# Designed miniproteins, single chains, continued (4): the designs that were tried, part 112

Each design is a single chain, and the fold is of that chain. pLDDT is the mean over its residues in the fold that is shown.

## One batch from the design tools (miniprotein)

Design m15892
Fold by ESMFold2-Fast:
Structure m15892 (fold): chain A 79 residues (1-79)
Amino acid sequence: MSLEEAEAQLERLRAALEEVEALRAKGQISDSSAAAMERLITREVARLAEEAGLEVSPEALKDARAAIDELRRRVREAR
């Protein structure tokens, strides 16, 4: 995967996380549903990192926001 493709997918995941957070804040989804969606986003970040040849710390992978931010930083540093 190219760094450009990885960045595009990361922006989509960031938008998805913001939507999940907005829906939870409005009470439109449960905390458990939000947590499940956030876990799926974190798994996708890990997959993008592997395909891009970049490493994300296991600590960052415990939180979807931290995982996205760490991989975005790694993509910028790799350019």
Scores: mean pLDDT 83

Design m15893
Fold by ESMFold2-Fast:
Formats: C-alpha cells, structure tokens, sequence
Structure m15893 (fold): chain A 85 residues (1-85)
C-alpha cells in the first residue's frame, strides 16, 4: 500500500493546485507529463511488470507536473487577495 499512500499525497497536492490555478491548467500539464506512462502501459497492459513500470512512471510524472505547477504558481502574476502590499 506504499503506492496507495503516495497516490493520496499526490492527489492532495493536485487538489490544492486546482484550487489556485484551475482544473484546465492543472490537467493540461498532467496530461502532457503522463503521456510516457500511458504509452508504457499500452505496450503490454496485461503484464504485471509493465503495469508496475507504468505506475512508477505515473508517480514520477505526477511529481514532476506538481513541481512545474508549483513553480508556475510562485512565478505567476496572480496577486493573493488577502495580502496588503
């Protein structure tokens, strides 16, 4: 259940990013990063070893997507409404 725990952690981060950036932006980046994992899975979806590789690549791609989205949020031009400047 290590994979299950990691997936839940990633889901929480994605939810936070969706709230701040919107679903469209978040899912566009995720789809782009997840392409390789999807291709690996499609090569032999019935093979447990290939399924495991696809899961690992999905986790890695999701982490990379989250990092890119977090960087965009920090560098983004949206000013927090609650912060007086």
Amino acid sequence: SEVEEKVRELEKKIEELVEKLGKGAVFAVLKKELKEAQEVYNEDPENPENQEKAIELTIEATEKAIEELEKALKEGKEVPEEKPV
Scores: mean pLDDT 73

Design m15894
Fold by ESMFold2-Fast:
Structure m15894 (fold): chain A 86 residues (1-86)
Amino acid sequence: AALVEAPSEEERIEVAGELLQTVMGLSAEDVELYKEALRALLAGRYEEARAHLEKIRQALIDALVASGQLTREEAEAIIDEILDDI
């Protein structure tokens, strides 16, 4: 069978990146920073992960607002929840 159940950490990171590109239209550079943040989180490097996410916080918020799908307040709430989980 295909390894569909229990995807690897890297597969989960790739899915998250694809979702950001597909839903938010984020640049490849910003998506790579997000993936680096996830890799750092999974490696237990919480300070590094938070730093990467803080660097892309504004880009994520701006992309969500620009997409017309979310208000700035809604986008900030989502991103701040992600940062708070670290």
Scores: mean pLDDT 71

Design m15895
Fold by ESMFold2-Fast:
Structure m15895 (fold): chain A 83 residues (1-83)
Amino acid sequence: KVVKVGSEGSPWRPFRTPAGWVSVLVRDVDLSKLFGTSKGIVSVFYNTVTGQIAGEEVEVDGKLYRVRMTPDQLGDEIEVVEE
């Protein structure tokens, strides 16, 4: 599921998200199509006004990668959880 994180960005990014953008974590995503691994955590920056996506980060086995992903590749709707 896609999960919103705090205004300082994901655990991988110690900076504030610009106005209108939110940092969203997708947990337990099947990343085998991209990294040959079965599970990982994906961090995505999403603009709540325009619906644009930018600044994707993927954590796999404690290593960080930046990739571009579309909503179709994530397969989930954005859900907000308590921070």
Scores: mean pLDDT 44

Design m15896
Fold by ESMFold2-Fast:
Order: structure tokens, then sequence, then C-alpha cells
Structure m15896 (fold): chain A 71 residues (1-71)
């Protein structure tokens, strides 16, 4: 399983909220990552914009890959 950073997941949540996507934050980083993937699955037209914003914000390719794989 890909290793995920809590800081990267928190940055991803912030970016999703800035794009108008609601996401449930959990104390468990892995559950928050799954919630991010579910939110993107419900907003397929915004996925590419969000993923580009994540890369520009310095979120690791491993975390971005985990989000894509979990959706």
Amino acid sequence: APVVSKEDVEKAVKILKEEGIEVEEDDDTELTLLNIAKALKENPEKVEKVLEALEKAGVSKKVIGAIRAAG
C-alpha cells in the first residue's frame, strides 16, 4: 500500500474545499484519504483540476496516486 503523509492529506482537503467540494475530515489519515477519493468520485468533472492543484501545491505523487486508486 502507498505510504500517505498527514500533511499532504490535509493540503488535499483544503484544495477540495477551495474547489467547492465538501469532504469529511477524520482523525484517521487513511479514512480522510478515502473520503477525499469518494468526494472526487461524486464530482468527476472537477477531478483533473483538483489533481493539478494538488501537484502544484507540492502534494506527493504517492498521495495523489493513492487518491486516484481509492476512487
Scores: mean pLDDT 76

Design m15897
Fold by ESMFold2-Fast:
Structure m15897 (fold): chain A 67 residues (1-67)
Amino acid sequence: GAELLRRVMLHELQSLGLSREEAERVLEMIRAGASRQEVIDYLQSLGYSEATARRAVRAAEGGLAAL
């Protein structure tokens, strides 16, 4: 169900170097209608590269589309 998909997405985001709290924040932002650029800006403000931020957004969008 949705909870299993959420855990898989959190695990995938954490494999990119995000903490669980950062991964949960990314999923929350996208669910709340944040733009890709807003999520990228958030992750870069935490010290992640643009490449990592773009990968995280892609992973989260793909997983949420499967819900």
Scores: mean pLDDT 80

Design m15898
Fold by ESMFold2-Fast:
Structure m15898 (fold): chain A 80 residues (1-80)
Amino acid sequence: SLAEKALALAALAAELAAKGRELLKSEKKEDILKGIGLVLDGIGLAIEAKLLIEKAEKEGGDPALIAAARAAMEAAGFKV
């Protein structure tokens, strides 16, 4: 379902953003650059997840899965 896809993308976005933020704390320029890339990838997936959440809500998707997707994004610092 769209709600299941939204949850999967939201979870992946959250994971990439978290990993990226940890790398940004490094003193190594290579780790910082990798961290920037992961944060940007996470933002892209978060935008896609948000669009899928909105579509799932309009199409009467599972409210529990939609709520879980929003919670995953909010926990990662993404606004929904």
Scores: mean pLDDT 83

Design m15899
Fold by ESMFold2-Fast:
Structure m15899 (fold): chain A 117 residues (1-117)
Amino acid sequence: KVEELVEAALTHPDPDVQAEAIRALAESGDPLAVLEVAYHAIHTHPDPRVQAAAAEALGKVAKDVPPERIYKILEPALDHPDPAVQRAAIEALEKVNEVYPDPKIRELIERARARMA
């Protein structure tokens, strides 16, 4: 159930369970639940595994929500000190740009890749 997945993603004590709940939400058919959970995970969660899972989930719902909502949530992850979180955010933005080609999104991807080098 979507409500149980949201609760697990936001409150479960095990970060691996939170990450799995986020991935399951991406497959649930509720893109708004994914946006809500991903916003909280990327902005407030201390574990990079949960933040990376949130970025991946945003990429999976790229066709179902306005691109502006996704890249605004992803922007902090592009500057994250963990390379796995940065990589997941870049890949999510690439999926967004594939669905909705935008020079601004392309520039964000190029700048983020340069910062990882």
Scores: mean pLDDT 82

Design m15900
Fold by ESMFold2-Fast:
Structure m15900 (fold): chain A 63 residues (1-63)
Amino acid sequence: MDPLEEAERLLELAEKGSIPEEEQERVKRRLYAFLRHPDPRVVLLALAALAQIKEVQPELLRL
């Protein structure tokens, strides 16, 4: 799957609360990997998805 499309899908699932508890660690790991992607759109979508699952620390948003 294209990284941009995958990031968009993960954001949608996070917004709907559709990520099963047992999958959340794998999804978080995938989203953190996307934060290092060269496409800023992928990074933004990953950050938004992490915020939806309440993983993003406030300190990271203030940098």
Scores: mean pLDDT 72

Design m15901
Fold by ESMFold2-Fast:
Structure m15901 (fold): chain A 99 residues (1-99)
Amino acid sequence: SEKLVKEAREHLERAREHLRAGDWEAALEELGKAIEKIAKLTELGKTEEAAELLLELSDVLHEAVAAGHGDEVDAFMEEHLEKLKEIIEKAAKVTFPRP
């Protein structure tokens, strides 16, 4: 799991670097790779680490929208919607009491 956290964070940092260099296509590719690592963390029950990385992912996506790539971010979110929903649902189950 430590390796997955490191790899996810490295992909998020590469995405941010590509975004700041004006290479939005490469940035989105790195974000997709980060989501795959985050999804694997949730599968392994590392929901706290996955939640932290989702916040970092959200920050990069917000920076992309601010840079004028809102339509591309929307398309990216649609493509990854099911994986993101699963990650969010599993993370929420750790932080809230259940009936």
Scores: mean pLDDT 79

Design m15902
Fold by ESMFold2-Fast:
Structure m15902 (fold): chain A 97 residues (1-97)
Amino acid sequence: DVSSLSELEQVLLLALISLAGVLNLDRLTEQDIDDIKKNHPKIFKILFENFKKQFPVLKDLSEEEFLEKLKEMAPFFNSLSLDEQAQLQAELLKRLS
């Protein structure tokens, strides 16, 4: 239930859904997120810069802090089915706009 999540947690969840979609991944463990940063640093940087411009809650976060917070949200993201991920993406985009 997204209504129990902070604005930061909602933005982080949207970022995980977006990252999984771009890389065609069904799951993002903490290790997968580290591997993405290592193997796809440009994709990760573009995602972070775009989200930082769009969502003021990220303005004071470094890329490293963003990475660590995404890893903290990974268990919640991995509890979601693909249908739930799609529904949550639509709801989060509506709530954050």
Scores: mean pLDDT 82

Design m15903
Fold by ESMFold2-Fast:
Structure m15903 (fold): chain A 61 residues (1-61)
Amino acid sequence: SEEEIRALLRKIAQTLLDAGFDEETVKRIAKRALDELGYTASDEEIEEVVREVRKQREAAA
């Protein structure tokens, strides 16, 4: 479902940002992971979720 795809994308973004990767690298890895699993997500959708996760992490620090 759409919600499951977004949840997976958030988990990927959180894990990679926690590991110190930059947003551009995180977006590339997330897109590749979704493609490998057969899911379709736009570049805009991926970018939005990655930015959301980054902002949440900055607010929590």
Scores: mean pLDDT 80

Design m15904
Fold by ESMFold2-Fast:
Structure m15904 (fold): chain A 82 residues (1-82)
Amino acid sequence: MEEYVERLVEEAVERVYREVAARHGEELGRRAADELRRVIEQLGRGERPVFTAEDPAVQEAAREGLLEVHRAVSELGRKLGL
């Protein structure tokens, strides 16, 4: 299956975890990584992503990570033309 996409998602989730953990602590880093992974899975299923995090730092980091993954995946799809 799409090994490149799976790797890209894994790298984005890990990056979000590290960035948030460094700035806001490990607990928020874990929550941000989990939120990003969850919304990416929703998008992979063709569903509308819903952010459930109440913490603004978690929500902002998850949104930024999602936008980065979305742009990368969209660009890849455009280049491949399916």
Scores: mean pLDDT 74

Design m15905
Fold by ESMFold2-Fast:
Structure m15905 (fold): chain A 67 residues (1-67)
Amino acid sequence: SALERAEEEIAKAEEAAKAGDAEAAQRYAHLGSRWATEVAAREGSEAGQALGDRIRAALKAAGASLG
């Protein structure tokens, strides 16, 4: 499902952030954001926003931005 794909990519972004790999965190966050958009469309904006919050937290921890 879109939610499972979003969770998988966001978890990878969070792991990359913990490792200090800003480039990997940005890449996985970008993939996660694409799936989070699909979750928002299918399951509601609140679910998508929760995933977006996690993406922003991971990017901030890595010192990166969603490019």
Scores: mean pLDDT 81

Design m15906
Fold by ESMFold2-Fast:
Structure m15906 (fold): chain A 86 residues (1-86)
Amino acid sequence: DPENLPPETKAFLENLLKEILATPEEKIKEFAEELAKQLKSLGFTPEHADAFLTNLERYFNSLPLSEEDKEKVKKFLEELRKAILE
């Protein structure tokens, strides 16, 4: 439930969304791969990554984004999932 997230988590998600939307389309893969590398360096296991990605998808899907922004977020999440779980 997006409204029941800890304030620190909500702030992180809001900042992540801003970064995704500010990233040029052609650099979304690079941005996702860099974030995946950072999460892995922090000890993110595949189990932690799956839970994190599920929560990200739920949060972003709850937001009133334009279709263009939704496609950009979807592309980011697909690239992030590949980079973390592969």
Scores: mean pLDDT 78

Design m15907
Fold by ESMFold2-Fast:
Structure m15907 (fold): chain A 100 residues (1-100)
Amino acid sequence: SAESERLRELLAKSAEGDLKAALELLIFILDVAIEVLKEEGLYEMAKKFEEIKKEIEKLLEEDPNNLEALKELAEKAEELLNSLPEEVKKKLLERLQEIY
């Protein structure tokens, strides 16, 4: 819960502004999470993150005004991030702190 709260605070702090900026930050966080998951040998979970990332990127390119679909994908991405093992969450936050 504490790590999930920190991740949410980071999202809110870094993405103050429009929905597009928030989604671009989310894509970046998903990229870092995918790298950490692969390093930990969690390839099946990494694949799920890669799939949701591709769906968000595709929707932003093809239909960026579809706010309902964008929100649904963002909610799925947040659910995946919240499902990360605690050790993976710690490594993700450490990596994000190095960049910001």
Scores: mean pLDDT 78

Design m15908
Fold by ESMFold2-Fast:
Structure m15908 (fold): chain A 80 residues (1-80)
Amino acid sequence: STDDFVERAIEVLRKMAKENPEYRDVLDYLIDLLRQKRKEGKSVGEIIGELLHERTRFPGEHRPVVNEALKEIFKIDEEM
């Protein structure tokens, strides 16, 4: 379900933020975006599309961590 997907994605991003405190603000932003899109009733596919769009708004130096976060989120969808 979308709820299971979002909960797993948030857990992964929180773990990444603990392991990479320098990127906490970026990862917390993605967590808040996941929560907001779930509240709006978005499907898993719609949430993934929104995350891919938001990726382009980050500074270039932050894109590697954002790309890694998105890869982990996509793995959750593939495993469900």
Scores: mean pLDDT 82

Design m15909
Fold by ESMFold2-Fast:
Structure m15909 (fold): chain A 64 residues (1-64)
Amino acid sequence: SRRLAVGLLQAEYGLSEEAAEALIDAVAARPLSPAEVRAMLARHGHRLSLRQAGGIREAVEVLS
């Protein structure tokens, strides 16, 4: 569920609720590259490596 996905992204990756929800909505609309995920999360104050952004992208795609 969306609530479970948001909670997991917050707990495992330290994302804000706003960032987690925005990412889930963006991935649901179209596939995102790791670079696009990184750029989106940076706008929400989350500084991640490209590798970390790629891992988060894969996690969201599995949870969706």
Scores: mean pLDDT 82

Design m15910
Fold by ESMFold2-Fast:
Structure m15910 (fold): chain A 82 residues (1-82)
Amino acid sequence: SDEELIEYMIANNIPPPITLKVDKNNPWIVEEAAKIEEQMKKDPSLRKDVFMGKEATGISYVVLAPVSEEHLKILEELNKEA
């Protein structure tokens, strides 16, 4: 769950990420998500620091954090099991 992921990151000494809430029905939120995507296009290295989570309410979060390859792998496994 997104809430568990955010709490997990905080509890495991991962610096507080930039969290962007993505709602497909909200044009403002969609616009903000597009800006993140465009920044990743300019800086491919930023792609490794981006994690997309999903709440039980059906809202998606984009979390930007200085995540190592090891942390990214853990987050990906947690997301697969969810």
Scores: mean pLDDT 50

Design m15911
Fold by ESMFold2-Fast:
Structure m15911 (fold): chain A 83 residues (1-83)
Amino acid sequence: APPQASAEELLDRFVAAVEADPGITDEQKALARRVADIARRLRASPEAVINAIRGVADQIIRENPERAARMEALVAELEALGR
């Protein structure tokens, strides 16, 4: 199994995946970046980071339901890495 990911690694992976998805809007990508920057400034724990990532993913799903399966898979992957 890969080593447990840090809060920073979880944020970096989430932002990179969101930036790489052509089905996500520039506004949604900007939201992901802003939430990641806030989490870094607050020195959020891995648990708090996962909670923040889930919140952003849920917002993307609400605005673009076609991204639901991809966002749910990404959150599950990051939750597994943060254990």
Scores: mean pLDDT 83

Design m15912
Fold by ESMFold2-Fast:
Structure m15912 (fold): chain A 70 residues (1-70)
Amino acid sequence: AFDALLDDIAAALRARGFSDDTINRFINIIRRLRAEGKIDIDDVRTLLAMIRQGASQQQIADFFTSIYQR
């Protein structure tokens, strides 16, 4: 389930024209936050919805910052 959501996030970012380097950076951030227990499946679903709704790179970065500050 989690890995399938990461695949969906990577696909959504690619569809929006983000580079593979940027996609890999975002996926690595999600994996790190998951390992630290700071992000759950609902957070990843929220992020996927934000990406699909046209969130900017800055808005995505701000989302990660909000998660990290929990």
Scores: mean pLDDT 85

Design m15913
Fold by ESMFold2-Fast:
Structure m15913 (fold): chain A 79 residues (1-79)
Amino acid sequence: DAAARLEEVLELLEELVSEEDRPALEEARPALAELIRNPPTPGQLRALELALVTLRGRREGREEEGYRLVKEEQEKRLE
């Protein structure tokens, strides 16, 4: 389901982009929405799959780093 995959890509991008990069995401939103409205080609579906793999990897890395930073902050407060 291309619509579901694109929605997941958009959700991951929203989680991963900084506030300063959000305008760029919003600028791209109409082109990404067109992929939902118009059935994507096999190439577009592959691009969505590659984006999902890349973004999931970045989210996992950020979650690990974020957890480490929170733990360090808590340890500093207990010192």
Scores: mean pLDDT 66

Design m15914
Fold by ESMFold2-Fast:
Structure m15914 (fold): chain A 73 residues (1-73)
Amino acid sequence: MEEKREIVRRIVAAYIMAVGLELFGLKDEAERVIKLADEASKYLDEGNFEEARKKVDEAIELIRKALEKAGLS
């Protein structure tokens, strides 16, 4: 239960951060984050926590790199 809740929280955070990226003009990066978060949500719904975690980790890394490139971190 806690593992699923942790992954859900991270997916939600990725979607929120994607909105932030779009507001800073990083539209392409925001779209990639949303795609990865969507894939993570699909794997989570299928009960594949390993792949869900992998996809959300990729989304978070992309957010970090995008913010670094924009000088926002």
Scores: mean pLDDT 83

Design m15915
Fold by ESMFold2-Fast:
Structure m15915 (fold): chain A 56 residues (1-56)
Amino acid sequence: SGEEKARKRIIERMVENAKKQGAKESDIARFVKEAEEAENLDALFEIMEKFQIELG
């Protein structure tokens, strides 16, 4: 679906940015798992916000 493709692209971009910020591989792996298990895009955005707070 279009939503599934959007989710994959969002996750890939977030992972790339996290690597550039020096995030630990274990933290990135946890984020990817949580993001892939998110029920919808709203849940994905909440997971992304939490991850950004943890990085900053």
Scores: mean pLDDT 83

Design m15916
Fold by ESMFold2-Fast:
Structure m15916 (fold): chain A 97 residues (1-97)
Amino acid sequence: ELEEILKKISKQLSDRLRAQPPSREATLRAVGEVLREIGDWLQKALEKAKELNINDKEFLKALFALEALKALGAPKEEIEKVEELLKKIIEEIKKKK
């Protein structure tokens, strides 16, 4: 599920870049904006993981996906699905003995 969500995010960003007018200036600006947004989402995910003291790759991926979906205006149902996945990841980490 998380891999599917990340692929959907990638597709939405790709579709946005492809929707730009056929001009170098418009393309360069759109690429710059996408890269800045990705950087912001990654920073927020890293900060949240650090606050929760969770050093887990799947948890970080899920946090990144959550930030991206919120920023891209994904349906509430998709956002809630990722939030539920984050809860399951936390429970699994806590139960590892």
Scores: mean pLDDT 78

Design m15917
Fold by ESMFold2-Fast:
Structure m15917 (fold): chain A 102 residues (1-102)
Amino acid sequence: MAEAFRESAGLTEEQVEFLRDLFKRGVSRHEVAYALDRLIRGERFPPVASDEDLEQLRQGSEEWRQQLIKDLQEKYKMSEEQAEAAVDAAAGIRYAEAQMLL
């Protein structure tokens, strides 16, 4: 399962090492979810993230979360609480997928 997911996502060993580095640094679940989403979309990261890379992921993760909440509220007429719960659930799934790759 994990290997099949890795192959379908197009992840190299270097990208898996990048995810391991994020877990080792204790970055948030949302930051890991955002990073995995970027990797699945074909972005490439070095095996060890720089402090600047981590700050970019933190900022991008926050913007991505806020945009998803807004989209769910506007397109699906969700309450703020419903939209936040849906985004948090999606981040939890991505985080679990990232853990399975380690």
Scores: mean pLDDT 78

Design m15918
Fold by ESMFold2-Fast:
Structure m15918 (fold): chain A 86 residues (1-86)
Amino acid sequence: SLLDEVDEAKRNVERAIETIKEDVEKGKLSKEQALEILDIGKAEVERWAAEKIAASTDEEEKKYIEEAKEEMLRLLEEAKREIEES
């Protein structure tokens, strides 16, 4: 279902952020590398949302996808800020 797909996408973003932060803390990733990966993640979220919106015929579904996109992008942007400030 769309709800399951959105939940999976959100979980994937949260797990990716956690892994990136841990790898920076452990010295496995430089800040530059982490920021690049997060920017790629933002592009992937935008693409995922665009594809789901294009496939939907329901206005409420489109709004739900847009809200999920904004939440995922916010999490990625917050992760970028925290890494830049660390």
Scores: mean pLDDT 87

Design m15919
Fold by ESMFold2-Fast:
Structure m15919 (fold): chain A 101 residues (1-101)
Amino acid sequence: MKEEAERLAEKYKDTDPEKARIAEQLAGLFDVLDEIDRLIDEGRLTPEQLQAVLAALRENKESLERLIAETDDPELKRLMQKALDKIDETIARVEEKLAAL
């Protein structure tokens, strides 16, 4: 996913800087989601940190759903949908950890 986002950013950098910026933001989002998954697996997040992560993920989900609705580029739209699916998976994992506390 991150590699696909980086490829799209490179593709658009000279022709559509706004699409390149969106693709770069998606690459960063995939990195953050992978880091959250790792921290969850290692048990390194406090209940307060889990709540903060959950709030941030829900906010990012709403923003991403809005961007998907406004995006006509099928490659970006598909990549955004993959990011949204990963956010939903990470939210479920955070909610599971909070329920176990």
Scores: mean pLDDT 85

Design m15920
Fold by ESMFold2-Fast:
Structure m15920 (fold): chain A 62 residues (1-62)
Amino acid sequence: MKIAALLIESAAAQHGSEISMEEAIRLANQIRAGKVSAGELAEKLGISKETARQLIRAIQGL
């Protein structure tokens, strides 16, 4: 759980976006539940769809 949220926060920060820890935890839970698409995640974090797909796979593998 904590690692997934940190991965989301790190990805957002690397691309100049800010996300709260609360929002990162919420997104991590939604990704693990399969409730967020790569396009939606890319839009929310300001990252590419390809990066979003890789992030989703990494988090779902945890």
Scores: mean pLDDT 77

Design m15921
Fold by ESMFold2-Fast:
Order: sequence, then structure tokens, then C-alpha cells
Structure m15921 (fold): chain A 80 residues (1-80)
Amino acid sequence: GGELFEEAVAAAKAGDLETALEKAEEAGRLALEELRADPNATEEDLERARRQIEAAKAVLRGLAEGKEEEGLARARELLA
């Protein structure tokens, strides 16, 4: 999971937002599948995971746009 996100960050910094989002979507899909397979996972856990995926995508867009602080601010709002 972490390696895919590190690759996404590297791609975003290189200006390759498409690859960055693809890597983030892949990592997010795997995380959601793991949670859905867990009989102890709640709707709150799934909502938190979805917010974390959206927060990660906001950071990646900010990195690719050269607006890292705005990306981080949006991520913090999504995680609140």
C-alpha cells in the first residue's frame, strides 16, 4: 500500500498527474476491498477510508499544480 502511494507522489512531483491518480486509485481500491472483506469493519471505517483516498488525491493534485499548501489544506478538511 505505501509503495503505491510513494510512486503516486513521485509521479505528481514529476507533473504526471494521470499516473499519480491511477496509483492512488489502485492503493485505495485495495484498501477498500480489505475493509469490505473484514466482518468487523463498520460503515464509519469505510467512510473514513474513502475520505483518506480523497485527501490523498487532493495532495497529489496540489503537488502537480505547484499548490502543495492548498492540497494539504483540502486534505485536512476531508479528514476532519
Scores: mean pLDDT 80

Design m15922
Fold by ESMFold2-Fast:
Order: structure tokens, then sequence, then C-alpha cells
Structure m15922 (fold): chain A 78 residues (1-78)
């Protein structure tokens, strides 16, 4: 489903950005705000808007974080 694809990307972006920010010891407020907007768009059913916002935060998601996101969401479905 479109909701599942957006959830996977949202989860992956949050995980990757969080790890990068913890490693660097800094927070990016602009990226955080876009993630919040993407989550709100997802909850409103605006999947294309959510994906666009996530692409603006991180245009290339590492495959490792996409796999992590899929695993997390599979546990949530189980």
Amino acid sequence: SERREVLIRLTAVVAELSEKQKKEGKSDKEKGAKIAEAAAALEAGRYEEALRLLDEVLDKISPEYLELARKILEEDEA
C-alpha cells in the first residue's frame, strides 16, 4: 500500500538522520520540521506530499536504514 511505502521511508529517514545527528552531536531543526510535516501529511493521506518532504530531508536513503525500517514495520504488523 502507499501508506506502507511512506511509513517505510519515514522510518528509514528518521533512523538515519537520528544516527547522523547523534554522531555529530548536533540537531538540524529544519530537517526535523520537514519530518514532522511528512508525518502529518502521511496521517492526512497525502502520500505524495509526505514522500516529497522526506526526499527534501534525505534525497538518498541508505539501503541499511530501509531494511531496518521494513523490519520494524513487520514487527508492528505481527
Scores: mean pLDDT 79

Design m15923
Fold by ESMFold2-Fast:
Structure m15923 (fold): chain A 81 residues (1-81)
Amino acid sequence: MSLEEQKEKIEKEFDREVMRIVLEAQQQLSDEEFAAFVAEVRALSEEYAKKLAEAKTIEEMKEIKEEFLRRVREIQRRYLA
């Protein structure tokens, strides 16, 4: 139970950061650019969901989530370039 609670807390924290990035992108991008950005982030999220299923520890999950956030920020930078 506590391990599952820790997983949910980590997911919530990372979801909050992703939402912040998405909101920043929405303010700076055109409607078409934002739609493309969201589509790429969604595809990346599906890819990382598979990696997350392979994780055996909280530390591994956190590392996978950190990598996901890094890649979302890379996508954001590319669209804002």
Scores: mean pLDDT 81

Design m15924
Fold by ESMFold2-Fast:
Structure m15924 (fold): chain A 95 residues (1-95)
Amino acid sequence: LKELAEQIVELAEKLAEEAKEEAPEEGEKIVTLAKGIKRRVDQEDYEGLVLLAEELIRVARELAETTKDEKVKELAEQIVELSSKLLEKAKEILK
């Protein structure tokens, strides 16, 4: 989980920089959610992690569908993929 959370934070920061002119609010929200996810992993708060991961997937998916920037779309799709893997692992821990 920690490695996935760190990768998500790195991708989120890259996305926010790329989206700075087109979608600055969405970029900042994605970074905030990604850092929140890492914090929840460090705290072993898997219930909070699930909620933040679901919100990150929603925001990143919406951005991937609406963006006209190919790089923003690629980064958003990668964030959705890694966040979905993290969500699956967190749900297995809660079972």
Scores: mean pLDDT 84

Design m15925
Fold by ESMFold2-Fast:
Structure m15925 (fold): chain A 63 residues (1-63)
Amino acid sequence: SPLLEEIRRILREMGLTDEEIDFVLAKLSTLSEEQQRRVLDLLRKLKAEGKTPEEIVEILKSL
């Protein structure tokens, strides 16, 4: 999915490990494209705010 590949790129830029990224993407792959777009927008906001990889993983687990 092009959308999941965009999410992979931003998560990598934000400092997540490949294992953490794969875990997150497995969860997000079960969501609709509309929900995946909302997650991408959220990640862009979190990146701009300078959130840590640990904070990002915790937030995404709550979705």
Scores: mean pLDDT 85

Design m15926
Fold by ESMFold2-Fast:
Formats: sequence, structure tokens, C-alpha cells
Structure m15926 (fold): chain A 91 residues (1-91)
Amino acid sequence: MIEIELEFEGEPDKVVEDLLELVSEIDEYAGKDAKIEVEIVEKELYYKDGKPEKMLLKVRITVYGAEKMTEEKIEEFKEKAKKKNEEEKKE
């Protein structure tokens, strides 16, 4: 069992897209026999003028049966999440 904690910040639709992309990459790397569970640890929506403008999302991804998943690869996925957050700030 491997736990990966990721944090996303940005526009709600983009945050959800970035999460789904990264989960898909983790699933591909973990292999066909792995089970992946995604837990929302924290979700904050920031409203401005009655519409959601920003979302902070913390997720815990738990991977079962991922014998090929290394600590180095876990760190790579965490860095990808951080980079996605930085790209949103450069809009």
C-alpha cells in the first residue's frame, strides 16, 4: 500500500482536470492489477461575485498492488502537481 498526498489550487474546472490527468498517469504506471482509491482530504471553494473562482483541493491517492511504484516515482507525481499549480499562477 502506497499513499500519495497531492495539493491542487486554481480554477475549479482546471483543478479537477489536473487531478484526473495525474490519477490516470498513476494508474498507468501502477499497472493493471493495481487498485487506486482517491480520497478528498480537504476541499475549499472561494466565491467571488456569487461564482466559484478558486478551488483548493487536497487529495490522498492510495495505491494497492503497485509493486513497481517507487518512492522516486511518487516524488515525480508530487512535483507534477506542484508544477500544475505554478502554471495556473502564470495565467
Scores: mean pLDDT 76

